# Designs tried in a protein design run: designed miniproteins, single chains, continued (3). Part 17

Each design is a single chain, and the fold is of that chain. pLDDT is the mean over its residues in the fold that is shown.

## One batch from the design tools (miniprotein)

Design m8559
Fold by ESMFold2-Fast:
Structure m8559 (fold): chain A 84 residues (1-84)
Amino acid sequence: SRFAELLKKDPERVLKYFELTLKNLLSYNPEDFALRLIYKTLKQMLPEAPEEVLPILEFLKKRAQELGMTNLVKEIEKDIEEIK
């Protein structure tokens, strides 16, 4: 995956990209749809770059908590625990 390669070269840039993508998705889509779409993408990258994906999962978990998405928070927490 091109994103897994970019994560290893410039993790700060990739995190910023996901932050901007989420902001744009939230402008036109329901919160549940936007966050779950980002989560699905992160899960696909997780086997290739677990250490680099971890901070982005933590970011997504914080946003899900702020929006009261308790089921999504639990799913993300489980994935984080399996990496640690």
Scores: mean pLDDT 76

Design m8560
Fold by ESMFold2-Fast:
Structure m8560 (fold): chain A 111 residues (1-111)
Amino acid sequence: MFTEESKEIVREAVKRLAELFGVEDEYERISTLAIQTAIFLENLGVSPETLLKEIPKLVASEDPVDRILGAVAIIALPSKKLWDKVFEKVKDLLTPEELAIVEEARERRFP
């Protein structure tokens, strides 16, 4: 389910979020970790309930890196149904700028 196009969407989102939080120097590290996390989620079969509990914690963090990883975890989710469930829990925790990046990435993955 996680395609080369999905990896590109993740890289672009990480770049925009890193610019937004002023942590562009972390881009290479965060991008690599985000792609590895996306592959891990596809292969390990992490439960939807675990994702629904853990992703909001990352997005609510005061650490810019944790916030970026949380947003990217949403972008990397394997199905539209799971995306919509997680998004409903985090939409009020995201800034308008973060929300725009996540929604644009979602439209590219699930048109």
Scores: mean pLDDT 76

Design m8561
Fold by ESMFold2-Fast:
Structure m8561 (fold): chain A 97 residues (1-97)
Amino acid sequence: MEKLQQAAEEVLEAAKKLPKEKVEEYKERIERLVEEFSRKVKEGDVEGAREKSEELIRVLEEFFEEVVKADPSAEEAARTVLEYLRELLEKKIEEAE
């Protein structure tokens, strides 16, 4: 999926314009939520997985807002990545059964 890979690369390049400390804070929050989400999916806790996916999307929206403020040209790329991640998380929840 080259279009998604290009969008992700554009977001990461724009993120370089943010202070490193801020990027690391978001990275830690995102990694923690991804771990918690994956754990809930593995446990078959569909409700818990959905709650963690909503929290993860909120943090991603905050991060992408900061990225777009630093580089407005990344707005379309950020939207593309966020929409894909929403769909991916929903699919993972459905597969958790």
Scores: mean pLDDT 82

Design m8562
Fold by ESMFold2-Fast:
Structure m8562 (fold): chain A 80 residues (1-80)
Amino acid sequence: MKLSDEQLEELKKKFPHLSKEEIKELAEAIDRLEREFVRETILTGKRPTREDLVRALKELFPHLSEEEIREFIELLRKLS
């Protein structure tokens, strides 16, 4: 997912404790994992849940709470 300057500023307002670089990295990680989940669903018929995505992101970003990750996903989807 390409993050625009406007999307980055909105995410920064909601998550002021995150650097712009961390916000970009988190958005890229979400995009990569969602693409992997789509591929897995097509190949195996397994449908991963939003909580599977949250758990995977928590492993990559252990300093973030699961609730912050959920809010980030929801805001990112709203801005897309």
Scores: mean pLDDT 77

Design m8563
Fold by ESMFold2-Fast:
Structure m8563 (fold): chain A 82 residues (1-82)
Amino acid sequence: SEKAREEAIKYLEKAIEYLKKGNLVEAGEYLGLAARYLYGVSDKKAREEALKYLEKAGEKLTEGNVEEAIEYIKKAREAVKS
């Protein structure tokens, strides 16, 4: 739905903001909210592409690579923007 898309984008942007501040706990919380709303996105291709990028962002966070994680979150955001 349109609202699910808007909420997903909002939480992806908050996750980026908190990662830039070094607050990994709150960033992880916002990434979880973003993923939840991404499952509500009606465009299957956009949803699956965004979720794939979000998975890659999680991998980069596990590696301690916050900069690359942010880039994948940005790609997830662009995938659901239409």
Scores: mean pLDDT 88

Design m8564
Fold by ESMFold2-Fast:
Structure m8564 (fold): chain A 129 residues (1-129)
Amino acid sequence: MSEREREILERVRALVERFLADPRYAPLRELPDPARFPNYRALVPRPVSLGEILEALRRGEVRSFEEFYLLVELLIRNALVLLDPASPEYQEVLARLRELQAEVDAILASFYSQEEIGEIGRKVLEEVA
């Protein structure tokens, strides 16, 4: 892991810890309750929660910003598949996910050039396709 990767991963770990301390982000902390969403595993091939992302960061299992970015994109994609787009719950979750994405993008812009950001985005898009 490069010095830049180590520094950015420490910053995103602190970000995820701060978000999980906010009760508004509690719905993203754990995977959906199987009793409430029994079809979740059939709809979501690669499940991930924000709490699992934090644990992986703490264990040193996320070794690059690209790996972290992939997990965030999976979290966003997965969170929106269970909710009716017309529901208030969808709009609340979407607002939280947009806030998370904006803070992640701000950290990314502090460490990477626009060309490097484009390359990371391309690789992540290929992986989540």
Scores: mean pLDDT 79

Design m8565
Fold by ESMFold2-Fast:
Structure m8565 (fold): chain A 69 residues (1-69)
Amino acid sequence: DGLLEAAEYARQNRPVEAARAYHEFQQREPLPPELTKEVENTIVLFTLGVLSGEEAAERLEEVARRFAE
């Protein structure tokens, strides 16, 4: 839920909202350390403009799928 919300904000090129959605999700439903590192790295690279919103969204959606397993 919160990861997919963060991905949608990333697609809209809204890094502040994407980061906030992830932060709120992480406080309610903490990810395993491996997935946490992947999401945090994705949000940071997106915020710095290294990843496009589409690239960030795809990575966040992939983590959400792996977490749902």
Scores: mean pLDDT 82

Design m8566
Fold by ESMFold2-Fast:
Structure m8566 (fold): chain A 98 residues (1-98)
Amino acid sequence: DYEEVLEEAAKEIAKKYGIKSPEEVIKRVEEAEKKWLERMEPAMKKVYESKDLSVLPPEDLESLNELLKLQAEGYEATQRGDREAVIEYAKKIFEKLL
């Protein structure tokens, strides 16, 4: 269950970083993701116009590629039913966004 995986990942991150609750981890991750998407919007418009990812700042391109790779690997783990691997990829995504 995807929701249970996110709760378990958030619980482990809360324990690791001394955050009060798994719900607080999820809130911080959602707020960080929203801010990251808002920051990326002008750069993504340039990508859509040029059809070339190299117009992104190098640090943003690297961060985007790393996040997409983690999401793809997590999705593949979900497809094969590897619950432990899905939790580990969710934790890595949370740590990157925190």
Scores: mean pLDDT 76

Design m8567
Fold by ESMFold2-Fast:
Formats: sequence, C-alpha cells, structure tokens
Structure m8567 (fold): chain A 73 residues (1-73)
Amino acid sequence: AESFLSIGDIYNNIGNIHKALGDHEGAIAAYQKAVDAYNKALEKKDELSTEQWVATYLNKIGAEEEIKFLQSL
C-alpha cells in the first residue's frame, strides 16, 4: 500500500515538473499515473494511517484537478 503511495507522489512530482516546463501533455500523462497509483493505495485503506489516507486522497484530487485544468487549455 505504502509503495503505491510513494509511486503516486513520484508521478505527481513528475507532473509538476512537466507543467512548470510547459509540457502540458507530459504533465497530464504523469498526473494520470499518479491518480492510478493513489487509487491503488486507497484500495488498501487498512494499511494506511488516517493521516496517510487523508493526504493520499487530497493529493489524488489535486492531480485530478490539474488534469482537468490542463485539458481545458
């Protein structure tokens, strides 16, 4: 479970880097992989602390909102 959380955080950071460089397509692809990893982490909620679960859920929403924003451009 924690491995998927770490993978999600890595892809979210990769998405942020692509966005900062103006690579919107690369950013969307990375954020989509982050969302998938966060979903896998959240499926194992009993293996996450409440704090980890809340942080993961908020990071997932953040990545989804970034995808929607970039797709609107």
Scores: mean pLDDT 82

Design m8568
Fold by ESMFold2-Fast:
Structure m8568 (fold): chain A 97 residues (1-97)
Amino acid sequence: KKKLEVARKAGAEASKQIDAIAKELDTNGEEVRKKATELLAKFFNAVIKGDIETAKKYGEELAKYVEDEAKRSGSENALKHAQKLKETLDKAIEELK
């Protein structure tokens, strides 16, 4: 049950950060939200299964994707939320070790 609690708390926070990033990203925000949410689902499926290597892979893909989009937008707020998302994903992985 500890893994499920970690996944739920991190998932809620990560989803909040993704929504915040999407709102800053003008016309492509909905596409970014959709792709980020798909990567997040793969990440937490791996977290729930205790597959740390797969979780790291999808967490890194998600963090890089949203950071690259935030940098492209030039939004300081989007970059701040991308950094919080990465911290949330990294903490979830550490709690599984």
Scores: mean pLDDT 82

Design m8569
Fold by ESMFold2-Fast:
Structure m8569 (fold): chain A 87 residues (1-87)
Amino acid sequence: EEVEEIAKRLKEGIDNLFEAAKKNPKYAKVYIESMKQAVDVARKRMEEVANKLAEQDPELAEQTRKLGDEAVKEGESKIKEAENYYK
């Protein structure tokens, strides 16, 4: 639940920042930097949740890590898309 919520908020945040960049292209680099920060913060939080779960339920912890890794990769992909769009 917690990691799923973090992943959902990350996706929404990245999408919102990309839309903000489209509306105000002169600040695109600032929004892209914010996207990178959002990914880094989410990655750390999801990793912390997975580590806490590992002591109680190693299988759930592994599933949590996979979900987190997927969300981070999706965010990183969107960042590259934005960087290429605003070159």
Scores: mean pLDDT 83

Design m8570
Fold by ESMFold2-Fast:
Structure m8570 (fold): chain A 72 residues (1-72)
Amino acid sequence: HMEERKKKVDEITDEAYRRAKEAGYDFDVLVETVRELGKKAGLTDEEIQEAIVGANARLFRDRIEELKKKLE
């Protein structure tokens, strides 16, 4: 039960991260994607916020790595 909901949050987190990265590390795309997919999947506001935080953490880490490569 709870594991299925966590899996949905993780899947939406991954998809939002991917779309935001493809859009040039766009945080607005990340938030909009989580809200759209979360609403369609029936996620709570708490779960939507959790997905935004998770996707943003991944996006930030990946952006830092990309910037390091450009500075080398």
Scores: mean pLDDT 80

Design m8571
Fold by ESMFold2-Fast:
Structure m8571 (fold): chain A 69 residues (1-69)
Amino acid sequence: MEEEYEIKQEEQLKLVKENRDLSDKELVERLVEAGRRGDGTLGVALLALLKERGLSDEEIEKMLAEVAA
């Protein structure tokens, strides 16, 4: 693993902590917004938070599709 990858992982963890108090709906809404802006780092951090809350990739994708529609 490259050092840059480790640094980005740490930034993702910081973003996770900053967004941890948000509801699932708010996290999904921010994830849709991050995707529209092309903000991959924020998107990965928000995905990690949703997964930490017990949501599967399929559940997250379904919620994203519902919010984006």
Scores: mean pLDDT 72

Design m8572
Fold by ESMFold2-Fast:
Structure m8572 (fold): chain A 93 residues (1-93)
Amino acid sequence: DAVERALELARENFKRAGLELDEELLEEMAERIQKELGMRPVAALQVATQILFEGALKGLPREEVLKLFDKKIEEIKPEYEELRAAGETEAVP
């Protein structure tokens, strides 16, 4: 339910911006965020949507979007690693 709503919001945001949504790439990126950062499915999908939307706004081809994604994940990863090590919150609630 929550995942489907997040996906519908992604579709609507891309449509409003006149951008094409690569749903296969979105799913791939969301799954990778879940695996590498331990995010919940909805949170991972939202982060993936933001990165993909930024790439689409810049007119980036799939390969360049994946490079942007890799950079964003490396930027986020240390923060999640610190939170997990500190035990202050669950990285995967």
Scores: mean pLDDT 77

Design m8573
Fold by ESMFold2-Fast:
Structure m8573 (fold): chain A 86 residues (1-86)
Amino acid sequence: KVEKIEKLLDEIIKDIKANRNKFTTDSAIDSLYDVKKQLIDLAKNNKDDQESAQKLTGILLYLMGLAYDSKLDPDKINEINKLLLS
C-alpha cells in the first residue's frame, strides 16, 4: 500500500514538473512534497481517518489545478484516494 501510494505521488509530481505553466510555482511544487509526506505518513500509520485523507487528497487536486494546461492523468489521484480510504 505505502509503496504504491509513493510511486503514484512521485509520478504525479513528475508530470506536474514536466508540464509546468505560469501558475505552477516553486512554492506550489514544495507544497506537493509536503502533501506527499503527509499522505505517506497516513498510509504508514494505518490511520482510518477518512476526513484527513479526503482533505489531503483535495489539497493535492488543488495543487494539480496549478498545472491545468498539462495532460495529467486524474486516475492516479483517484487511485491514491481509493488506497487511503481502504
Scores: mean pLDDT 64

Design m8574
Fold by ESMFold2-Fast:
Structure m8574 (fold): chain A 77 residues (1-77)
Amino acid sequence: SVEEAVEKLLKIFEAYRNGEIDEEMAYLLAKKVLEVLRENYSKEEFDEVVQRAIDILKERNDEKGLEALKKAYEEVK
């Protein structure tokens, strides 16, 4: 579901925020998740997942996670 896909992305950025993974790993993991979603979801559903994750990261003031997600999205879209 869209909700489960958003949760997967947020778990990556939570691990990044907690220092469990670095910037490069967060980017690569987010990119892999987005590649799988792009292959299995419609463009509309894919963009909805990305937008929901962006909105939540903004609400959390997670600027580093937001930057990594946006970079991954631009590479995959």
Scores: mean pLDDT 86

Design m8575
Fold by ESMFold2-Fast:
Structure m8575 (fold): chain A 79 residues (1-79)
Amino acid sequence: MAEDLAKAARILSEELKEVSPESSEKFKESSKYFEEGNIEEGMKKMKEGEKIALEDGSKNPEVRKAIQEAIAKAGEELA
């Protein structure tokens, strides 16, 4: 479970690196916490990343599409 969450967070970080770098950094931090088994802090950082990504996507349709694709790709790793 924690390993799957860490992988999903890493995918989000890599996919959003160029289009939402602040969101990418939060997902990178989230992945590190999940790898350490710290689910509470990992989820907190993931929520912070989601909030930033949603805000960035609301301002730019191309960024919004990139975020949707990144979420779909991360979701496939959890399925």
Scores: mean pLDDT 81

Design m8576
Fold by ESMFold2-Fast:
Structure m8576 (fold): chain A 62 residues (1-62)
Amino acid sequence: NLNDYLQQKADELGLSKDNFLALLKKDYNDAVASNQQALFLKGLDSLGVPQDLRQDLLAQLA
């Protein structure tokens, strides 16, 4: 599920899940403010975020 994915990815990066989510929220907000949501979505591809988790993740970041 999304929580397990976020925890695993945070651990891989040497971050806490809360810190990783905070960084994603900042990047999302910066992308929205700059009208660059497409670049943010490409960033999710680079992180290897599964497509089935993207909507749930975006809902958490909004």
Scores: mean pLDDT 79

Design m8577
Fold by ESMFold2-Fast:
Structure m8577 (fold): chain A 102 residues (1-102)
Amino acid sequence: MVKKGTIVKVLITLASDEENKVVDPKKQEELAKRVRELAAKAEAGEDVEIFVELPAKNGDKIHIAAGVYDLYTEEAIWSEEAETTDVEEAKKLIEELKKKLA
């Protein structure tokens, strides 16, 4: 049972090519493993931050998801998603989302 007041802060960047294929399947699997490991820490009553940035290039469909979740109530306190094909725009969005998560 998750301890009352346990929160997780998430910022995840995913990239896919123009065919909607994941650009690097092995890195996506490593990301999933890291998310599971950090989720296990949160369930142990530790506040955790999950910040995962994957390599992306101009022309890739870049999906950015960020949020703060109360793991005790299983409710999203805040969540925001964005998509872009421009790496410089993605970097600006990531910076703004990191400020909201601070």
Scores: mean pLDDT 64

Design m8578
Fold by ESMFold2-Fast:
Structure m8578 (fold): chain A 74 residues (1-74)
Amino acid sequence: AVEEALALLREELSKVLPEETVERLVAGLRQLMTVMPASVALALVRREALSLIEDPEKQARVTAAFERAEALVA
C-alpha cells in the first residue's frame, strides 16, 4: 500500500512538477512516514506540493492524486 501510494504520487506529480521537486517530495514523505502516521505525513506533503503550484487545474490534479494515495494507505 505505501509503495503503491508513493509510485502513484511520483507518476501524477511528474506531470505538473519538475522531477527534482517530485523526488524531494517523495523522499520527504517517506522520511515523515517513519516518525508519524501515513495520513498525517500525506497531509503535510500535500500542503507543501500545493504551495508550489499556482495553476488551479494543476492544483486539482495534485489534490486528486493525494486523495487516491490517502485511500491506498488507509
Scores: mean pLDDT 83

Design m8579
Fold by ESMFold2-Fast:
Structure m8579 (fold): chain A 71 residues (1-71)
Amino acid sequence: SMSSYTEPTEELIKKLKESLDDEEKFKEVKKEVEEYIKLLKEVTPESEEKEEIIKKLESALKEAEEKLKKK
């Protein structure tokens, strides 16, 4: 079930928010998020839940990058 991916998704979003004060840490977390999105796209079947999870991760990553650019 795609519900099993919800907890890792929330953990990655939390890591992104916690890494905003450290550019090197942010690079590591960004790589984890991008690899996880790739995994979801390649190995899980298409579903509304999958689309919501990917959108949530992509939105969180974009927001974090925008916050770093403003510093």
Scores: mean pLDDT 79

Design m8580
Fold by ESMFold2-Fast:
Structure m8580 (fold): chain A 118 residues (1-118)
Amino acid sequence: AEEAERLREEALRHIEEAERYLEKALEKAREAKKENPELAEKVIELIEEALRHLRRARELLETGTPAAVEEAAQHLGEAARLVGEALELAREVDKELAELLERALEHLARALRAVVEL
């Protein structure tokens, strides 16, 4: 009980930090549209989809059922995949954008680790 609550709080904290970095990355990607509109637009779409998955993961973790936890892990995994794709593109667009996405991935990895230990 105590361990499960701690892991859930850890996962939620890392999701919130990942969301913060993704929101900053989204702002940088919008600025980058002036220099590289095609790649920047793809990065924006990937970040927006990742943010939708993170919002769903947060809602599921608050439910706390085993089925909801498994679904939250799937959404975190999909968010990490999308952010990874955005990072690959971002390296050709803007260094700060890439660094923000790397930070988001670090937090997503920690959130997923906490969730799979639930």
Scores: mean pLDDT 89

Design m8581
Fold by ESMFold2-Fast:
Structure m8581 (fold): chain A 90 residues (1-90)
Amino acid sequence: MEAAEAELAAMDEQAAKLDTLAEALRAPVADFDKLLAKTSPMTPSTVEQMKAMIESGDAKKVADQVQAAADGLRAIRDERRAAAEAAAAA
């Protein structure tokens, strides 16, 4: 009951964080710090590595992978919610 709701909420929160990270990685390097501030603090070395990836163009590939992970997590969440709703309706 409460545990199932908390699990679904945690999945939504994680997917939203991944969406924001993917958006930040696709943004111009000048806007990266502003978008990243909406997620969670990162170490300076991680931020510098991500900025370097944006400048090289590799960040777009990483962003696509992060977005795919977010989409996958939402799909699992939706399947679990649908299963819970079906069980409640039976």
Scores: mean pLDDT 72

Design m8582
Fold by ESMFold2-Fast:
Structure m8582 (fold): chain A 86 residues (1-86)
Amino acid sequence: SAKKEELEKQAKKLVELLEEKGELELAKLFRELADLLLEQSSLDAAAAKEFAAKHRARVQELQAKLQENEEVLEEAEKEVLEEEKK
């Protein structure tokens, strides 16, 4: 529960920061991936396995597109972490 809540909070902050930077497409891709992973984490083991199998191709596509913009994502993640250190 607490781990899922922290991941949702961090994902929301990262999406908001990307949107503020004008990285709207990147924010959309990251949000979609985060939503899929968070939904999977909320399911029981059997349902999570079926969900993962159903969405495997889309998750891989999203990860590949995000990897193409890894530098932008890493800089945004650093800014989120620096805000938490205040």
Scores: mean pLDDT 78

Design m8583
Fold by ESMFold2-Fast:
Structure m8583 (fold): chain A 65 residues (1-65)
Amino acid sequence: DESEKERFKLTLEEFDIKLPEEYIEELFKEGIYETVVLSNKEELLKLKDDPEKVVEKLKELAKKE
């Protein structure tokens, strides 16, 4: 859904998390949405200056059932 991807981007921008488009595409393809970001805001903000660590953390958090 185009709207969900756009919200995901806007949520990352709102938290000042700068991810390249390629990383955003990869995360969205793996089913990682704004909800994962919103639920883990504090942890992600600690990593915001390291895009690669943010990506890895989001993938880790999304794997938790």
Scores: mean pLDDT 77

Design m8584
Fold by ESMFold2-Fast:
Structure m8584 (fold): chain A 90 residues (1-90)
Amino acid sequence: SVKEELEKIYKEAKEEIKKLKEELDKLSPEEARAKLMEIVDKTMEKINKLVDEAEEKGTLTDEEVELARKIKIEIQEEAEKLIDELLKRE
C-alpha cells in the first residue's frame, strides 16, 4: 500500500541520516552537507513519485497525502538541525 511504502521510505531516510550523524566527525562540513542533501533529495523524489503514481491511478487517499506531507516536514526538520550543527563546527 502507499502507506506501507511511505513508512518504508521514512524509515530508510531516518536510518541514513542517523548513520551520517554517527560519521559526522569523520567528514568535512562540505562532505557531510553533500551527503545530507543527497539523502533529502532522494527521499523527496521517492515520496513525490509514489504520491504522483497513486494520484494518477485514483487510489491516493487524503490520509496518505497528509502522511506524505508530515514525512517530508520531519525529514526537512532533521536535515535543518544537522545543517545547524555543521555550521557551528565551521
Scores: mean pLDDT 84

Design m8585
Fold by ESMFold2-Fast:
Structure m8585 (fold): chain A 80 residues (1-80)
Amino acid sequence: TKEELRKLKEELLKRFKERFPDLPEEEKEKIEKRIEEALEEAEKIEDIEKAKKRLELEFEVEEGLTRMKLWVKKKAKEKE
């Protein structure tokens, strides 16, 4: 149901924030916006298991992008 997807989103978002507690607010806002868009798309999927997988995949993408951005920033700063 839509409620199950919202609960999954909240749980995954909580874990994401725990993983990246010091992430800048601007980046958090961008991630939350993309997750909200992914939730809306997932809610259109009739198969709840596929909808959950779609939402989980978005979090995996966002985590990967966040790790990549942090790696790039660290590399640039340490090269100085």
Scores: mean pLDDT 77

Design m8586
Fold by ESMFold2-Fast:
Structure m8586 (fold): chain A 63 residues (1-63)
Amino acid sequence: STDEYIDEAREELLKYAKEKGLTDEQIAAINRAFELARERGYSKEEIDALREQLKAHLDYLAK
């Protein structure tokens, strides 16, 4: 289901974020973004785009 797909994408990104040493506030922002995507009925393609966008932002912040 799309809900399971969101949960999988969120778990993967949160694991990555924790490995990068992100703050609790940044982790909360990631959770909020995926919650909003679920509430707005994002497609799997839109969830993939969100994940990639957030991952690129995390990579930028970690430099």
Scores: mean pLDDT 82

Design m8587
Fold by ESMFold2-Fast:
Structure m8587 (fold): chain A 95 residues (1-95)
Amino acid sequence: SMLEQIEEIIKETEEKIAKATSIEEVMKAVEEAFEKILELARENGDEKLVELVEKLLEGIKSLASSPLTTLDTLKDFVKSAFETILAAAKRVEEE
């Protein structure tokens, strides 16, 4: 259920990001999505996923604060971050 919820959050957020015309709109969607994913990871006791999501969010915030960052660069980075989160959420936990 956590994986399915994360997949749905990412899908909805990617649709919002595709329509975003500013870095501020992308960051609003990103922060909302990451907060929801972080809550799910904490509730499921996945401390490694919590750490990964927090690190990725800080990386995205750092990129967004740079005057050299374009809207397209930020969107591409966020897409890669979501792919990383999905891969981590899909990992098999043995016992």
Scores: mean pLDDT 85

Design m8588
Fold by ESMFold2-Fast:
Structure m8588 (fold): chain A 62 residues (1-62)
Amino acid sequence: SEALEERLLERLGKLGVSEEKARAAIEIAKSTADEEEMRAKLRELGLSDEAVDLVLEAKRQM
């Protein structure tokens, strides 16, 4: 959902994630089926554990 993506951008921004990294995180979530692979990619992108968990929760609602 576009509304979920917009909420993710806002919440990631509040955690200090740049818009570019937040958009990259959303693309990782959309293109990655495996949860462990997604966690690894998001951590490689430099997201905190809190930000990673937020993206995974949003993926489950997509």
Scores: mean pLDDT 82

Design m8589
Fold by ESMFold2-Fast:
Structure m8589 (fold): chain A 74 residues (1-74)
Amino acid sequence: TQELNQQLAQELQQGADVLRQNGHTQAADLFYQASQYALQGDLKQAADLAQQGLLLAGSPSGAETARRYLERLA
């Protein structure tokens, strides 16, 4: 639903903020872009971008939301 997509986008944005505060700016940008695609309902692009961010960040706490997002789509 649209509400679910909005919640997923908020989780990705929170992850992006955490990554940015910890100096992982490129991973943060990918999480932010993923949140925009999630809001649009493009869950495949959101998952792809979140996975790239997770890989770059090396599994920080902020990437946990991306992992759960990918599990939901698998």
Scores: mean pLDDT 74

Design m8590
Fold by ESMFold2-Fast:
Structure m8590 (fold): chain A 89 residues (1-89)
Amino acid sequence: DSRAKEEELRRRYEGEAEALVIYGEVTGNKLVKELGELYLELVRAGVPVAELERLDRELQELLKKAKTLEELDEVLREMIARARALLDR
């Protein structure tokens, strides 16, 4: 909507992506770290805020459906693939 609101949301997603990188490093979860690094690249590449918000919602929905650690890894790999696809555009 407003430029100021988009800037605020973009900074929020940047902070969330940085938190994912730190969490992945601290826990040794390489997939979480890679996802966080890709989200940082998307924010810095100027991907529309609507696309960042869509990815965040998709991640949250898939995480709620994951019942095992194997399914959680599949969710992370799927989100990594979706993030990479956006960077290729």
Scores: mean pLDDT 84

Design m8591
Fold by ESMFold2-Fast:
Structure m8591 (fold): chain A 57 residues (1-57)
Amino acid sequence: MSVEEQRRKRARDLRRKAATYELEANMLKLSGGDPEKVDELRKKAEQYRAEAERLEA
């Protein structure tokens, strides 16, 4: 696998992590969980998404 292919794979992995954290935040919100934890999970999702975008730039 080329360096470019590896970079794109890493970006996809990061996007999947972002989606997972977003899903966890939504599930926590539905369960009446801690708003602070919901916000933390959403921030993690945003950070992973931003990192993925930088890798694909």
Scores: mean pLDDT 82

Design m8592
Fold by ESMFold2-Fast:
Structure m8592 (fold): chain A 102 residues (1-102)
Amino acid sequence: MKERKVFDGSVDEMAEGARKFLREALEKAHEEGKVLRVRITVIFDDGTKEVVSEQVLDGTLEEGLAIADDMVDALRAVLKIYEDQGKKARVEVEAELLPKEE
């Protein structure tokens, strides 16, 4: 299963939206006994894209939540740089539930 959501607004709104989405996706993956693949992409008004972070989360729920928080903190830093440059950006978060390797 693959879910994708786009966030816009302030840096804080985009970062906290991404954090909530990632936490919910990770909880679903844990409940289903699956691995979570996550990608965070920044999309600019000119249509250019930058992948900020991509991870495969295969561990405990606690470990995954810590990694997700780190990913969102990195996203916030990148968004702040673009805000300071006067650039408008949106954030795309993709989450894919993958089977665990047997």
Scores: mean pLDDT 82

